# Designed miniproteins, single chains, continued (3), part 99

Each design is a single chain, and the fold is of that chain. pLDDT is the mean over its residues in the fold that is shown.

## One batch from the design tools (miniprotein)

Design m11442
Fold by ESMFold2-Fast:
Structure m11442 (fold): chain A 87 residues (1-87)
Amino acid sequence: MSAKEKVIELLEKEREKLKESDPWLAQELDELIEALKTMSLEEAIKTLETVIENYRALAAAHPQHAATLERVVAVLEESKRILEEGL
């Protein structure tokens, strides 16, 4: 399995967990997954860095959603690590 394929699988699993509790965030992850499929490894890493920064900012602005956003950020950070190891 390629680094990108492994990351897509991880993000798809997280998206499925969010479908019932946070359908908006599940939709955001679905859009991210589709975008990542078309990107190079370098572009995917930069995109994940931006998304992680945005979700951390969102968690700080909305403490009621912080636990869910922090969980998603942890998955995104692991995804970025996998892609970096694939370089």
Scores: mean pLDDT 85

Design m11443
Fold by ESMFold2-Fast:
Structure m11443 (fold): chain A 79 residues (1-79)
Amino acid sequence: LEELEAEAQEAFGRALRLARESGSEEVFERLREALRRAGEIYERGVREGKPEEGEREALRVILEGAREALEEGERLLRE
């Protein structure tokens, strides 16, 4: 879990820096959507009595969303 959290934080931080440098609303929107979905997953996990499982799944969603945002931001900077 801690390793996944560290990976998610690093990827999200990189994506956020890229969004700021590019000024891309597209990259910011992808990050916002990832956080929204992660929050819903975590809340569901808590309601079902599985907060650790919910946190793990939420972190995976953040990590995946951040990686997608990074890829999108790199494409935008090249065009």
Scores: mean pLDDT 80

Design m11444
Fold by ESMFold2-Fast:
Structure m11444 (fold): chain A 110 residues (1-110)
Amino acid sequence: MIKPKIVELTEEERAFVRELVARLDEILKNLTPEQKAMLQEFEARVRADRPELSDEEIRLAAKIALLMVQGKFDEAREIMRELLERIGEAKLVRIVGPGVYYASEVLAKQ
């Protein structure tokens, strides 16, 4: 069982997540209406699966999931690599795990 205190981001880690969300917003700036709806669905799914996550962590997870669904695997991999190096595996899996699983289900249906 993961204790909440172990998976909570430090102030420095939260600042890094905000920076990554801004970079992801630039990558995802030209979304279609369908992609915007999918992003909202991913955010809702992550929020339901991990209600303890901040809005920034939920946005991060949902945007990574959308990159994967768009086939931007290199961009998603690089963002996840930077997160792994900065916040560690336990925090990374807690934040992005549900979103990545949901993206994998969508891709399997295509």
Scores: mean pLDDT 76

Design m11445
Fold by ESMFold2-Fast:
Structure m11445 (fold): chain A 66 residues (1-66)
Amino acid sequence: SFTPDDQLDTMLDSILSMSDDQLQQQISLMSPRLAQLFEQMRQAGLTDKDKGKQLLEQFYEELRRQ
């Protein structure tokens, strides 16, 4: 069974593997604040998976607040 951490790992990998077209589609559905956090998470995730996952959690918390 997937732990929450395993789910975040899989989700981050999926995001990092997205095409530019898929990224633009996702970003177009977001507020400017969410889009900024999404880009920060993606950039961090390319060099530090743990940092990327932390920012992904923050992204989902922000999404819940909308």
Scores: mean pLDDT 79

Design m11446
Fold by ESMFold2-Fast:
Structure m11446 (fold): chain A 92 residues (1-92)
Amino acid sequence: MKSRKELEFTFAALMVAQLAINLNIDISKEQLLAMAQRYLEGMPEKDRQKFASLSTEEREEIVKQMANYIIPLLEKKGMNEVAELIRRLVEE
C-alpha cells in the first residue's frame, strides 16, 4: 500500500516546513523535498511507531490539520511554491 508511505512523507514535509518557519529561514520546494526525505529517514522510532499505529483516516486528518496551520504561515513568509507543494501532498 503506497498511501502509508505517502502520508509519512507528507508528515515529514510538514515537519520540515514548520522547522523553516520556526527558524525564520526561506527554503525552496526542492530543499523541502530533500529535507523531508532526510527527516523521515532520521525520525525517532517512538514517533515512527506512533504514526504507524494510526489508521489511514487518522493520518490524513493529522496531515490536513497541520497543513491548514502551516500553509498560511508559509504564504505569509512568501514561500508560495512550498505552500502549493504541501497542499498537493495533502490533497493528492
Scores: mean pLDDT 79

Design m11447
Fold by ESMFold2-Fast:
Formats: sequence, structure tokens, C-alpha cells
Structure m11447 (fold): chain A 83 residues (1-83)
Amino acid sequence: TRQRAIDLVRQAWQYLQQGRFSQARDYLAQAARLLGRDDLADRARSATTSRQIRQIMLELGRILGMQDLVQQIQQVIDSGQQS
């Protein structure tokens, strides 16, 4: 469902902030598959950098209407704060 996809993306953001990139990718791939976006799930599984993971998360966040999360991620990108 949409709510489950939202929860998975929020968990992925938390993992990304903790440097747990494999978990972030797995959660994003699950969220994308729930939304029927196999293209985004494949991109998540193939992501090798935090930048690529953030880009996929932005796309999923916009699809899900997660404006607060989208703004947080965009701020990290714009400020150059990449941990």
C-alpha cells in the first residue's frame, strides 16, 4: 500500500543518514516495487554511491508526496553535506 511504501522510504532515509547504504538500497527497492516502479527498484539495487541513492529517494518521495522528506534531501544536496 501507499503508506507501507512511505514507511519504507522513511526507513531508507534513516539508514542513509547512518551510513547503512545496503539497507537504504534494499528498503528503496522494496518501496519502488510496491509502487509498481520496477525501473526505480532496479536503479536502487544498482546504486553504488550515496548520491545515486539520494536521487532515487527524491523520485520516490515526490511520487509519494513526501514533501518534508523531499525538502530535507534536497537541502543535503544543495548544502554539500554528504555524510
Scores: mean pLDDT 83

Design m11448
Fold by ESMFold2-Fast:
Structure m11448 (fold): chain A 90 residues (1-90)
Amino acid sequence: FEEKLKELEEAIKNGDIEKLKELLEWFEKEGLTPEELEKLRKAMLEAAPKVPKEKKEEIIKVLEEFREKTDDEALKEILDETIEKLKEVK
């Protein structure tokens, strides 16, 4: 799990769209514990301000699309918070 969190932070910071999509699907499929969900929330929120400006809209789109597909309410909440954080960074 910790290795996947590091990969997620790196994918977000680098604007790696395909890696981000794969990691989000992996986290959903694994069925994260409440503790793991809090670690994911922290990692995403800390990585959001580091997204390259030119990749920000693409990252937001990926997160919005994943939010629409997932039925995991806790994951949706993390995605919503991350999207809002990305929109705040100008």
Scores: mean pLDDT 76

Design m11449
Fold by ESMFold2-Fast:
Structure m11449 (fold): chain A 88 residues (1-88)
Amino acid sequence: MIITEEEYQALMEQLAAQRRQVDAYLAALRAAGQTALADAIGRLVDTLVATQRQMLEYAYQGKIEEYQKIQNERTPELVAMAAEVEAL
């Protein structure tokens, strides 16, 4: 494995906690009428969290090649989504 079981569990819990904070922020943006910004950030965060969860799973399983592949495949998508948020 690339990471320990303790590291895997801690990182997964950290991702869940960070996602809850982002969801609260997105709800506040929507309540303020900033729906387009909230939706763009939501899409970026959904893709980022899903990618990080999969990468952590591969790292825990010692699947180095799969870890590298998903990072390379998802990075351009995440960069494009981040640019969409910055343009708003």
Scores: mean pLDDT 83

Design m11450
Fold by ESMFold2-Fast:
Structure m11450 (fold): chain A 69 residues (1-69)
Amino acid sequence: MASKDQVKKAIQQANNSKSLSDDQIAKLSKMVKDYVKEELLKAGFDEDFAAEIAESLGRMLAAVLKLAN
């Protein structure tokens, strides 16, 4: 839950700058990975599964954000 507000703020800040820097994309990807992993672990999924899904979603987000710039 805590990481959700950080991700929201990062997106809002990036939107105000018209484009995301590579550093901002990397930070957002990391925040999403950390958030997804924690939520999956809280839901009772295995660490390996949680890490795999979180990494996949983080990579997808970074790729989408880079394409959107």
Scores: mean pLDDT 74

Design m11451
Fold by ESMFold2-Fast:
Structure m11451 (fold): chain A 80 residues (1-80)
Amino acid sequence: MPSPLQQALAANRSRFKELEEKYKTLPEDKQKELTPLIVTANLLLIAAETSLSLGDEEAARQDVQSAEALLDEIEKKIKE
């Protein structure tokens, strides 16, 4: 059964995909500025998925929280 953590991870993955599609439509200079944040958010989500698959729910939760904060920053920068 999907846990609340699995649901949060799925929601953050969905949000990442939406923001990545918006990122691809931005001017080159703005994409260049956001690339490190996009890459880091993806790596945090991969780390969370890996930790969850290994049964490390605490590590997965921390990575999800870090990814969520970074997705908030990306969304803010896209709107600026």
Scores: mean pLDDT 85

Design m11452
Fold by ESMFold2-Fast:
Structure m11452 (fold): chain A 65 residues (1-65)
Amino acid sequence: KKKLEEAAKKAEERFRELGIDATVKYVGDKIVIAARVETPEQAERLIKAAKDLEKETGIKVEVFL
C-alpha cells in the first residue's frame, strides 16, 4: 500500500503547487480528494490531475469540491 500513499502525497503536493487547497487520502480501494476551489480554472486542473492519478495508480479516484 506504500504505492497508494506515495501517489496521494504527490498529488497533494501537486495541488498545493497549483494553488489549490486540497486533502488527498486513500480509503480502502479508492483515493479521495476533497478540495476548496475558488476559480473554474482550479476546478479544471484538479479534475485533470485526478484523472491522471487514476491512470497512474489504476485506483478509482473520487473528487469532492
Scores: mean pLDDT 75

Design m11453
Fold by ESMFold2-Fast:
Structure m11453 (fold): chain A 75 residues (1-75)
Amino acid sequence: GPPLKIPDLSKLNPIQRALYLKELLEYHGLKVPAGELGRFVRLKDNEEFAALARELLERLGLSDLADQVEAAFLA
C-alpha cells in the first residue's frame, strides 16, 4: 500500500513521536517490541530522535523516507 503520511514531527510530544515511528516501521515490516518503544519515548531531544529514525529506516532500505522523516523532525 502507499506509505504513511508524514506529520509535522517537530511538534509531536515524545509519546506521539515514538508511536509514529513504531507505526511507520511496522508498516514497512519491522516489528517494534515494547522495550524498543520505551527507548523511543525516552529520547526527548529532536536531533537524537531524528538520528535513531534515520538509522532504523536506512536498515530497511528506505533512505529517501529517512531523509524526509529527518527533515520533518529538524524543520
Scores: mean pLDDT 75

Design m11454
Fold by ESMFold2-Fast:
Structure m11454 (fold): chain A 89 residues (1-89)
Amino acid sequence: GSSLKEEAIERLERLKEETDDPIVLRSLDMAIDVLKKYDYLSDEEIEELVRLAEEMVEASKKNDILRVIGLALRIIGLILDAELRAEKL
């Protein structure tokens, strides 16, 4: 079947069409960039990244700005952890 990573990128790109929130768009761009550049994310980490992104888009549609910020920070934290781990190898 389609690789989980490729499916995740397609799902994140689709989520960009569902929002005009600059915090959400920036977080989605960072997630897509990481998935395209790096292969060290586990399937579980990829699924969590997509889940957080979907929840963030839903929160933005409800104008829940604090929840959007919280979810964006969780996505950024996951990305930064993955990049820091890669730099040591």
Scores: mean pLDDT 82

Design m11455
Fold by ESMFold2-Fast:
Structure m11455 (fold): chain A 100 residues (1-100)
Amino acid sequence: SIEDLIDELIEALVNNDEEKAKEVMAKLREAMKKLSEEEILEAIKRLLDKLVSNAKNIPSELQEEAMLSLLALASELLSEEHVKEFIDYVQEAGKKINEI
């Protein structure tokens, strides 16, 4: 499932397994292509939420690579309107991190 792949990606990032993280990200991309845009947007938002929640346990370099990969995935699979909604969601998540 998409949720299982999201969990596998977070586990790989926490374990500093860059190769596994790239493999799981590729699987997520292929799985997401089979979903509606609304389902893709919700899955990408869930992945961002889990990245934010686990940020302290993920090396900064892998956090950056994961975020860039997530933004690339959103740009590839979503309409401009849904990309804007995701960017707004990222900005709100960033504000919450900075308030801690």
Scores: mean pLDDT 82

Design m11456
Fold by ESMFold2-Fast:
Structure m11456 (fold): chain A 91 residues (1-91)
Amino acid sequence: EREERLEEVRREIKETRPDLELSDEDIEKLIELVEKLEELRKKMGVDGLPEEEVKKELIELYKSYGISEETIKKHNLNTAKLLEIILDKLS
């Protein structure tokens, strides 16, 4: 499971950002973040959590990966942009 995801993510990074030399540990952190994001989206759909509560959980999740709350809010929780910021911090 994790090994397959690690290889897939590594290939995607090499194709899109071949200049990045990420460790397996850094790639695993990205996989964990994506998995947590997916779980929060499922909770919103299955448990009917209010969007505002899901946003708060997303902000705390991104903060745990080193992004400031101000930066998260400036990007309106745009997953692609926030992942780019995390990639830049890991490189």
Scores: mean pLDDT 71

Design m11457
Fold by ESMFold2-Fast:
Structure m11457 (fold): chain A 80 residues (1-80)
Amino acid sequence: MEALRDQALDLIRQGLDSYRQGDYRTSVRHFRRAYDIAKQVHKTLAATAYFQLSRAYRELGDKKQYRYWAVKALDLLIEA
């Protein structure tokens, strides 16, 4: 399962790089893909991807998506 973890981490790095460049739409795409991989192997990585998604949506001014993904990150850590 390390290959999937490495893919999720790489996508998180790409998302963070896009976020730093101000390309929040590309950042959202990378973080969504990172979550889809990470949720299968590691709850903490999946939660990290969700928190990064909420930050990117906040920068885009999408308050509804920002709150949605922030809540999903917390729920993922609490749910079995």
Scores: mean pLDDT 77

Design m11458
Fold by ESMFold2-Fast:
Structure m11458 (fold): chain A 73 residues (1-73)
Amino acid sequence: SFPEMKVTEEQKVYAAELVIKEKSVEAAAQAIHREHGDPSEVNRYAGPIGELANEHTTLEEILEAARKIVEEA
């Protein structure tokens, strides 16, 4: 589905876990492309990863935000 979609909690948690595991927003985005061949699935998780990078300036802040998302799930 390509209409404007609300990001789900599952998508946020998965994206946050990848960022924590890879310790890089870029590496997390690449991991989604490796694990999900379907463009719909890639797009589903790429948004939340990009949002973390856009809202936080340093890697430390991004990792802290990602850990909080996982803890709140």
Scores: mean pLDDT 67

Design m11459
Fold by ESMFold2-Fast:
Structure m11459 (fold): chain A 93 residues (1-93)
Amino acid sequence: MLEELRKLTEEYAEKLRKIREEENIVDPMKVIEIANEEMEKIPDPVERRAITLAGTAEALRLIGMQIDGRLEGLPEDATLEELEEAARRQAAL
């Protein structure tokens, strides 16, 4: 049960990350919306939990990147590429 949930969460986290990168999504709420849309397709409660966990983790990661971007002086409309670069600079310190 726990291993299945972990595996599914990792798979959905990777899927959501790819969608976010392809569509240049910088809004954590849009990540949650995508996760909810995916969850509506799935009748299995374990898979639904995995998507919720993956969506929440990705949204929190994106919020962290936006905080790092603000610390580096980036505007609120900064691109995903700019936010990732700022996060990389903060992590190097």
Scores: mean pLDDT 71

Design m11460
Fold by ESMFold2-Fast:
Structure m11460 (fold): chain A 73 residues (1-73)
Amino acid sequence: SEEVKKLIEELKKAIAELEALLPSMSPEEQLEARALIASLEYLLSLLEEGKTQMIPAAKKKIEEARAFIARLK
């Protein structure tokens, strides 16, 4: 579905942005960021497998990642 395609793109973007910011983070921020990346990668794999029941969880985790990135600034 179009919604799944957009979420896959958003998950990949969030992962890439967190990975790019990792070297500039504090050790505590890096620990939180790595946990977020792992969660985003897991949800990405499930959606790529067609597990559409994970859409709400994916949306929530993307929002959590975006909020974390906003707090870094």
Scores: mean pLDDT 89

Design m11461
Fold by ESMFold2-Fast:
Structure m11461 (fold): chain A 93 residues (1-93)
Amino acid sequence: MDIRPLTDEEIAKLAKKKANGQKLSREEILRIAVTRLLNDPEFVKLAKEDPEKALEYAKEVVREIFKNNGLDLSEEEIERYAEEVLETVLRLS
């Protein structure tokens, strides 16, 4: 799954897609989570200083964003996606 952060153009395209009632893919939703957390200086700091606490925060962000897009994830899926998001933020920050 390509979970790289969204460009400003991609953010605008996803906003239009959502406004038109179109469902976002799992990859698009996960990229929203990566973009949000990568642009959060407090989260980036937490991820570097306390990765375990950052993972718990990332789980809640993933759960919220997917639920807001009409997808209820299992706890195993939440953990897997949160780990992938955290690894991506640490790699790019």
Scores: mean pLDDT 85

Design m11462
Fold by ESMFold2-Fast:
Structure m11462 (fold): chain A 62 residues (1-62)
Amino acid sequence: MEEEFEKEVLLAFAEIYLGIAKKYDPQAVPEAERLLEKARNAKTVEEAQHYVDELKALLDQA
């Protein structure tokens, strides 16, 4: 129950990061979409957090 909510929050932030990539760095969009898909398919909150952190790091490099 709590893990499901936490994963939904992480995916919401990932969607926001993807939106930022689409607006400010379109070249990063394919990698951002790949990381978001990995986060959606993650079996645990910890695994989802890992991919969301990679997505954030990708945008920090742009």
Scores: mean pLDDT 78

Design m11463
Fold by ESMFold2-Fast:
Structure m11463 (fold): chain A 88 residues (1-88)
Amino acid sequence: KQELIDSYIRVAEEYLKKGLKENAIISLIGALLLAQGLPRDEVIEKVEEYRKNKTLEEMIKIAKELLSQANVPDEQRERIEKILKEIE
């Protein structure tokens, strides 16, 4: 649902405000996977895999790739792009 994606984006924004860049990118990747239509359980599993096995730089690359494939409203896209720019 749109509301769940928005919630993950909001959590990413909150983490970023606190300087928690790794937590922010993890939440953002979750939002993008949900936007691709992955079930919540699969999103949680993939995010945990990325958190364990990927660096911040690798996760930023994953998020950018997912965003290029994402079909999200313009307002959500702008928020995601802003988060990515601030993490870099």
Scores: mean pLDDT 84

Design m11464
Fold by ESMFold2-Fast:
Structure m11464 (fold): chain A 73 residues (1-73)
Amino acid sequence: MEEEAKEIAKKEFGLKEVEVVELKESEIAPGVRVVEAIVVDKEDPSRRYRVGLTLEEVDGEWKIASSKVSEIK
């Protein structure tokens, strides 16, 4: 999940190097998990991003059903 959060932030905001500084994962229903991560731009650590992922279990595998990224000011 850390690598997926990093890649989503990099794609949405055009970042080259990022670090996950906080990650929370919870199962909200059978076969549904939510991941919340805070990602920091390594080139400018004052820039922080919140990454939200919803995962669904499909055929025994966890897949990203939806993602949202926003800048934290």
Scores: mean pLDDT 81

Design m11465
Fold by ESMFold2-Fast:
Structure m11465 (fold): chain A 74 residues (1-74)
Amino acid sequence: SSSFIADAVDRLKAEGYKGNLALIQQALELAQKQGQLTVQTLSQELKISEETAQRDIDALIALGILNAQNQLRP
């Protein structure tokens, strides 16, 4: 849902995340559509580097938004 994505972005912002929050929002929308984020899929879909995609995925895992298999946690 859109409220879940907004809440996740607000949590990252509150924790002082230094990356691009708009890219995080788009990554979470993609995860909701596909159920899982890979570095390759995120890089291709958002037109970002694989390094940026990995950093974004790592941040989402660290917050418990994604699990270790890069899937959205219920």
Scores: mean pLDDT 78

Design m11466
Fold by ESMFold2-Fast:
Structure m11466 (fold): chain A 64 residues (1-64)
Amino acid sequence: DRERVDALAEETAARLRALGRPDVAEGMRRGIYTLADAGASVAQLRALAERELAEVEAELRKAA
């Protein structure tokens, strides 16, 4: 499970940095590890990450 959490955290952070939001990337990376340590499943963490990415992408579409 740790490898899956690590992969999800790094992939999510990389995608957020690619969108120009390194601050959000750092926050999400820390949030994923905090929730994983609290017992959140990989599926719950992935849903959180995908929701955050969708919100950032929606904001960027409005700004473009």
Scores: mean pLDDT 82

Design m11467
Fold by ESMFold2-Fast:
Structure m11467 (fold): chain A 93 residues (1-93)
Amino acid sequence: MKDPLMKRAIEIEAEAAMLQMKVAVAKATGKKLSKEEAEKLAEEAERLVKEAEELRREAREEGKLTPLMERNLESAIETAKLVLEEAKKVIEE
């Protein structure tokens, strides 16, 4: 398979899932994210969105963007954007 691009797509998806898990655990335990934790999550989420969009563009330009890869990157972008929105709420309060 397209090892370098697909491997990075899987890594981005895993990183987005990890950020979502941190937010989900905070909500489930009633523990609010600190402003510092929220700022770090916002920075990481914004970076993942940019990396996923850049990888999707690169894969498309190279003709290597599979339907599975596109779906995984779209899911990762959506997840990272949700994490970013939740983090911004904490920062702006």
Scores: mean pLDDT 80

Design m11468
Fold by ESMFold2-Fast:
Structure m11468 (fold): chain A 98 residues (1-98)
Amino acid sequence: MDDKGIRKGIPAAARILSIQTGMDPKTVERILSDAVRSSRDPDDAMRRAVDLALQAGFSVDDAARIGAAAAGLLAGSDPDVVRQAYRRGRRYARRRYG
């Protein structure tokens, strides 16, 4: 996915996640932007997004959803990558803050 496609996908993903999590869409957009720009690997983007979301006060489940979205943005929104990233994100969040 090119940098323009990723950047244009971030506001849409943030809006959807904001509806799901109840959090401010600008906060979600910042987390996704930071995670995606600091990583080229979907798994690394998931972990970065989860860390940022937990620091921002999101729950483990909501942090995992944001992590899955970050991984999906780098993987061209592959549903299997998103599903795996969500499961891994929940496990990562529990280990990190458990």
Scores: mean pLDDT 78

Design m11469
Fold by ESMFold2-Fast:
Structure m11469 (fold): chain A 72 residues (1-72)
Amino acid sequence: SAEAERERRLSEEAVKQLLAELSKTDPELAQLLQQMIDALKEIGKIPDPEEARRLGAERAHIQAEVQARLAA
C-alpha cells in the first residue's frame, strides 16, 4: 500500500540520518552500521532503525567491557 511504502521510506531515511549523526561521535559504530545496511540492501531487506539502536547499545557494552579489561 501507499502507507507501507511511505513508512519504508521514512525508516530508510531515519537510518541514514542516524548514520550521519553517529559518524560525528563514533565513526567505528557508523562504519559497522553502514556495513550492515549494505549487506541488507544486497538481500533486499529494509534497514531497521530499532535494530541499529540495539547494535549500538551492544557495541557500547562490549567496548566498556574491553576498556575495563585493558585497565586491569
Scores: mean pLDDT 66

Design m11470
Fold by ESMFold2-Fast:
Structure m11470 (fold): chain A 72 residues (1-72)
Amino acid sequence: HMNNIEAAKVMIEQKVPAHALVGLLIKEGGFKLDAAQREEAIAVAERVLADKSLSPEEKARIIVEKLAELSK
């Protein structure tokens, strides 16, 4: 089973949109987020995915770390 960063990196490389990527990570990664926390995570993912200075690995790590930060 892939860890959350590996799963996120694969989705980023496959150009999965931010809302679907965050939704899949919440479902598979065991994160517990309310609606407002999910919207914040999606907004962060949109900004991170648009940042051309970041590698797919760096993007994956930032998004997963944000989900962990917001999770209960």
Scores: mean pLDDT 83

Design m11471
Fold by ESMFold2-Fast:
Parts: sequence; C-alpha cells; structure tokens
Structure m11471 (fold): chain A 69 residues (1-69)
Amino acid sequence: MSEEEFEREVKRALLVMLIHTSLPLEKAREVIDLIDAGASPEEIRRFLLEAGVSEEDAEKIVKLYEEIR
C-alpha cells in the first residue's frame, strides 16, 4: 500500500472506532452505511446530532470523514 492509502485506512479505522464509542451498535451501523454510500459531511453531522452524539464528538467524526473522502 502507498503511505497515503495506509494513512487513509488508519483514519477510517479511527472514524469507525469513534462512531462505535459514541453510538449504540444499531445507530453506529446506520452511520457507517451512510458513509459508505457517500453521504455529505452535513448529512453525517445531522444524523450524529439527532442520534444524541455531542457536538464535540460529531465535529471529530465529520472532520475525519472529510479527510478520507
């Protein structure tokens, strides 16, 4: 793998970990499905906030998502 691909994979792993620590399994899967479908960062942020994630954690998740898009 290229260094860029490795960095992207590490960031994706961190993103998935943050989602699973911030949300119950059912909601975490819904967010990951949206990410895999190519949802906008704004759609992801809205879903996270509506699911009860804090603004701080939602910001961290959205920022990581933007970096790997």
Scores: mean pLDDT 81

Design m11472
Fold by ESMFold2-Fast:
Structure m11472 (fold): chain A 99 residues (1-99)
Amino acid sequence: MSSVLSDEEQEKVEEILEEAFRKGLSPREMAELLRERMPDIPESILWALDSDPAVQMKMLEEMAKIAGRTLTPEEVEALMAQRAAELAALEERAREAAK
């Protein structure tokens, strides 16, 4: 469904992601937390968060902004490394499915 999130809903998404970031959750676990806290969130948004590196980077920037701090290079590197590993696993699965 082509529903755009309201400013309030976007703000709530960012708050949930900031909480997940503070807990050290993986991007997959962040998506699961979003579904739990916002059951009405469109599946297309959850899939973008799981699959799009640009969306992932924007989330990190917004979380740092909401937290009122700058992410350290080590924090960014750790999160990017986790995301790279997940993307590599997805690409391998896609190749196996294509055979």
Scores: mean pLDDT 64

Design m11473
Fold by ESMFold2-Fast:
Structure m11473 (fold): chain A 87 residues (1-87)
Amino acid sequence: MKEEKEKKIEEVAKKTAEEVLENVGKKVSEATESKEKQEAVRKELDELAKKYFGLDELPVGSVPTLEFAREYGEIVGREKAIKEVEE
């Protein structure tokens, strides 16, 4: 027959699993915020394309002005920073 020690180990393992699941729920909420920030950056890029080119997306082979290049670089730099924090 199984020893009482095995039952105690199973109870401790079950409590640990419940705590891990609760902590995962909190981390999922934080991950959702990070995803929303990434979507906001992409939306800013689409709006930049509309502002300077009148298109929904940046055209392939577009020649940027100095002002466009500056704003584009700022948005892309922000997106990279968000992705590095997510990793």
Scores: mean pLDDT 60

Design m11474
Fold by ESMFold2-Fast:
Structure m11474 (fold): chain A 97 residues (1-97)
Amino acid sequence: DEALARLEELLRRLIAAARAVLADPDDEAARRAFLEALIALLEHQLEIAGRALSPEELAAVKARIEAGWGEVDVAALAERAVREAEAALALLEELRR
C-alpha cells in the first residue's frame, strides 16, 4: 500500500525534524524543516481522507500557517509531534499484521 508507506515515511521525517528542533529550538533551518514536514504530512493525510485541497486552497493554508509560525511555541509543538507520530507509526505496524 503506497499511501500507507508514504504516510510512514512522512511520520519518520516529522520525528527527525521535530527532534532537531528540540535539540536547538532557535535553529531557523531546523524550524523550517519541521514546518515543511508538518505541511507535507497534512497534505498527504488530506489526500488519504479523500479531502485533497485545490492548489489554491493549499497555498492559502500554507500562507496562513507560515504567517503564524513565528508566534508558535515550536518546542512544545515538536514534543507533541514526536509523541503523536510515534503512536501513529505503532498503529500502522499493528495494521500490517
Scores: mean pLDDT 81

Design m11475
Fold by ESMFold2-Fast:
Structure m11475 (fold): chain A 75 residues (1-75)
Amino acid sequence: MVEKAIEKVRELAGEEAAEKFREITQRYLDAGLSEREAVLAAAGYLVSKGLITPEQALEIARAAGVDEEEAERAL
């Protein structure tokens, strides 16, 4: 879930992107979002900052167990 998403970010975009994803995901969780919502929101944020591509964001969402259709709608 969150840990699987972080691992996928590390594989696709490296350690710096993975650490940023962890930080942003945790902030969304602290704000009351579910793990699924936090992963999607953090992935979208990283795309907006140019740290990952939209294609990488979809792979990260899938690794977290988010359905492909749901991930495409959110990202």
Scores: mean pLDDT 82

Design m11476
Fold by ESMFold2-Fast:
Structure m11476 (fold): chain A 79 residues (1-79)
Amino acid sequence: AARAALEAARAELAALVARHAPDLDVAAMSEEERARLAALLGRVAEAELAVIRETRGEAAAEEARPKLEEVLAADRALI
């Protein structure tokens, strides 16, 4: 189930990014679209963590958490 959630979140993120292709112009995005992008980035990070937890266990998920949080914070700083 976690893999399906990850695939769904990635598909939604890809669709949002493609809507503003070829490059993501955050300045041209509405406040609602920026909020949605931030939320989708969070959903992808949480879904990736859930996949790690289901496939490699809780300890592996907790080891991965800080790295995923760092990437999420960096991505969100761009919007």
Scores: mean pLDDT 76

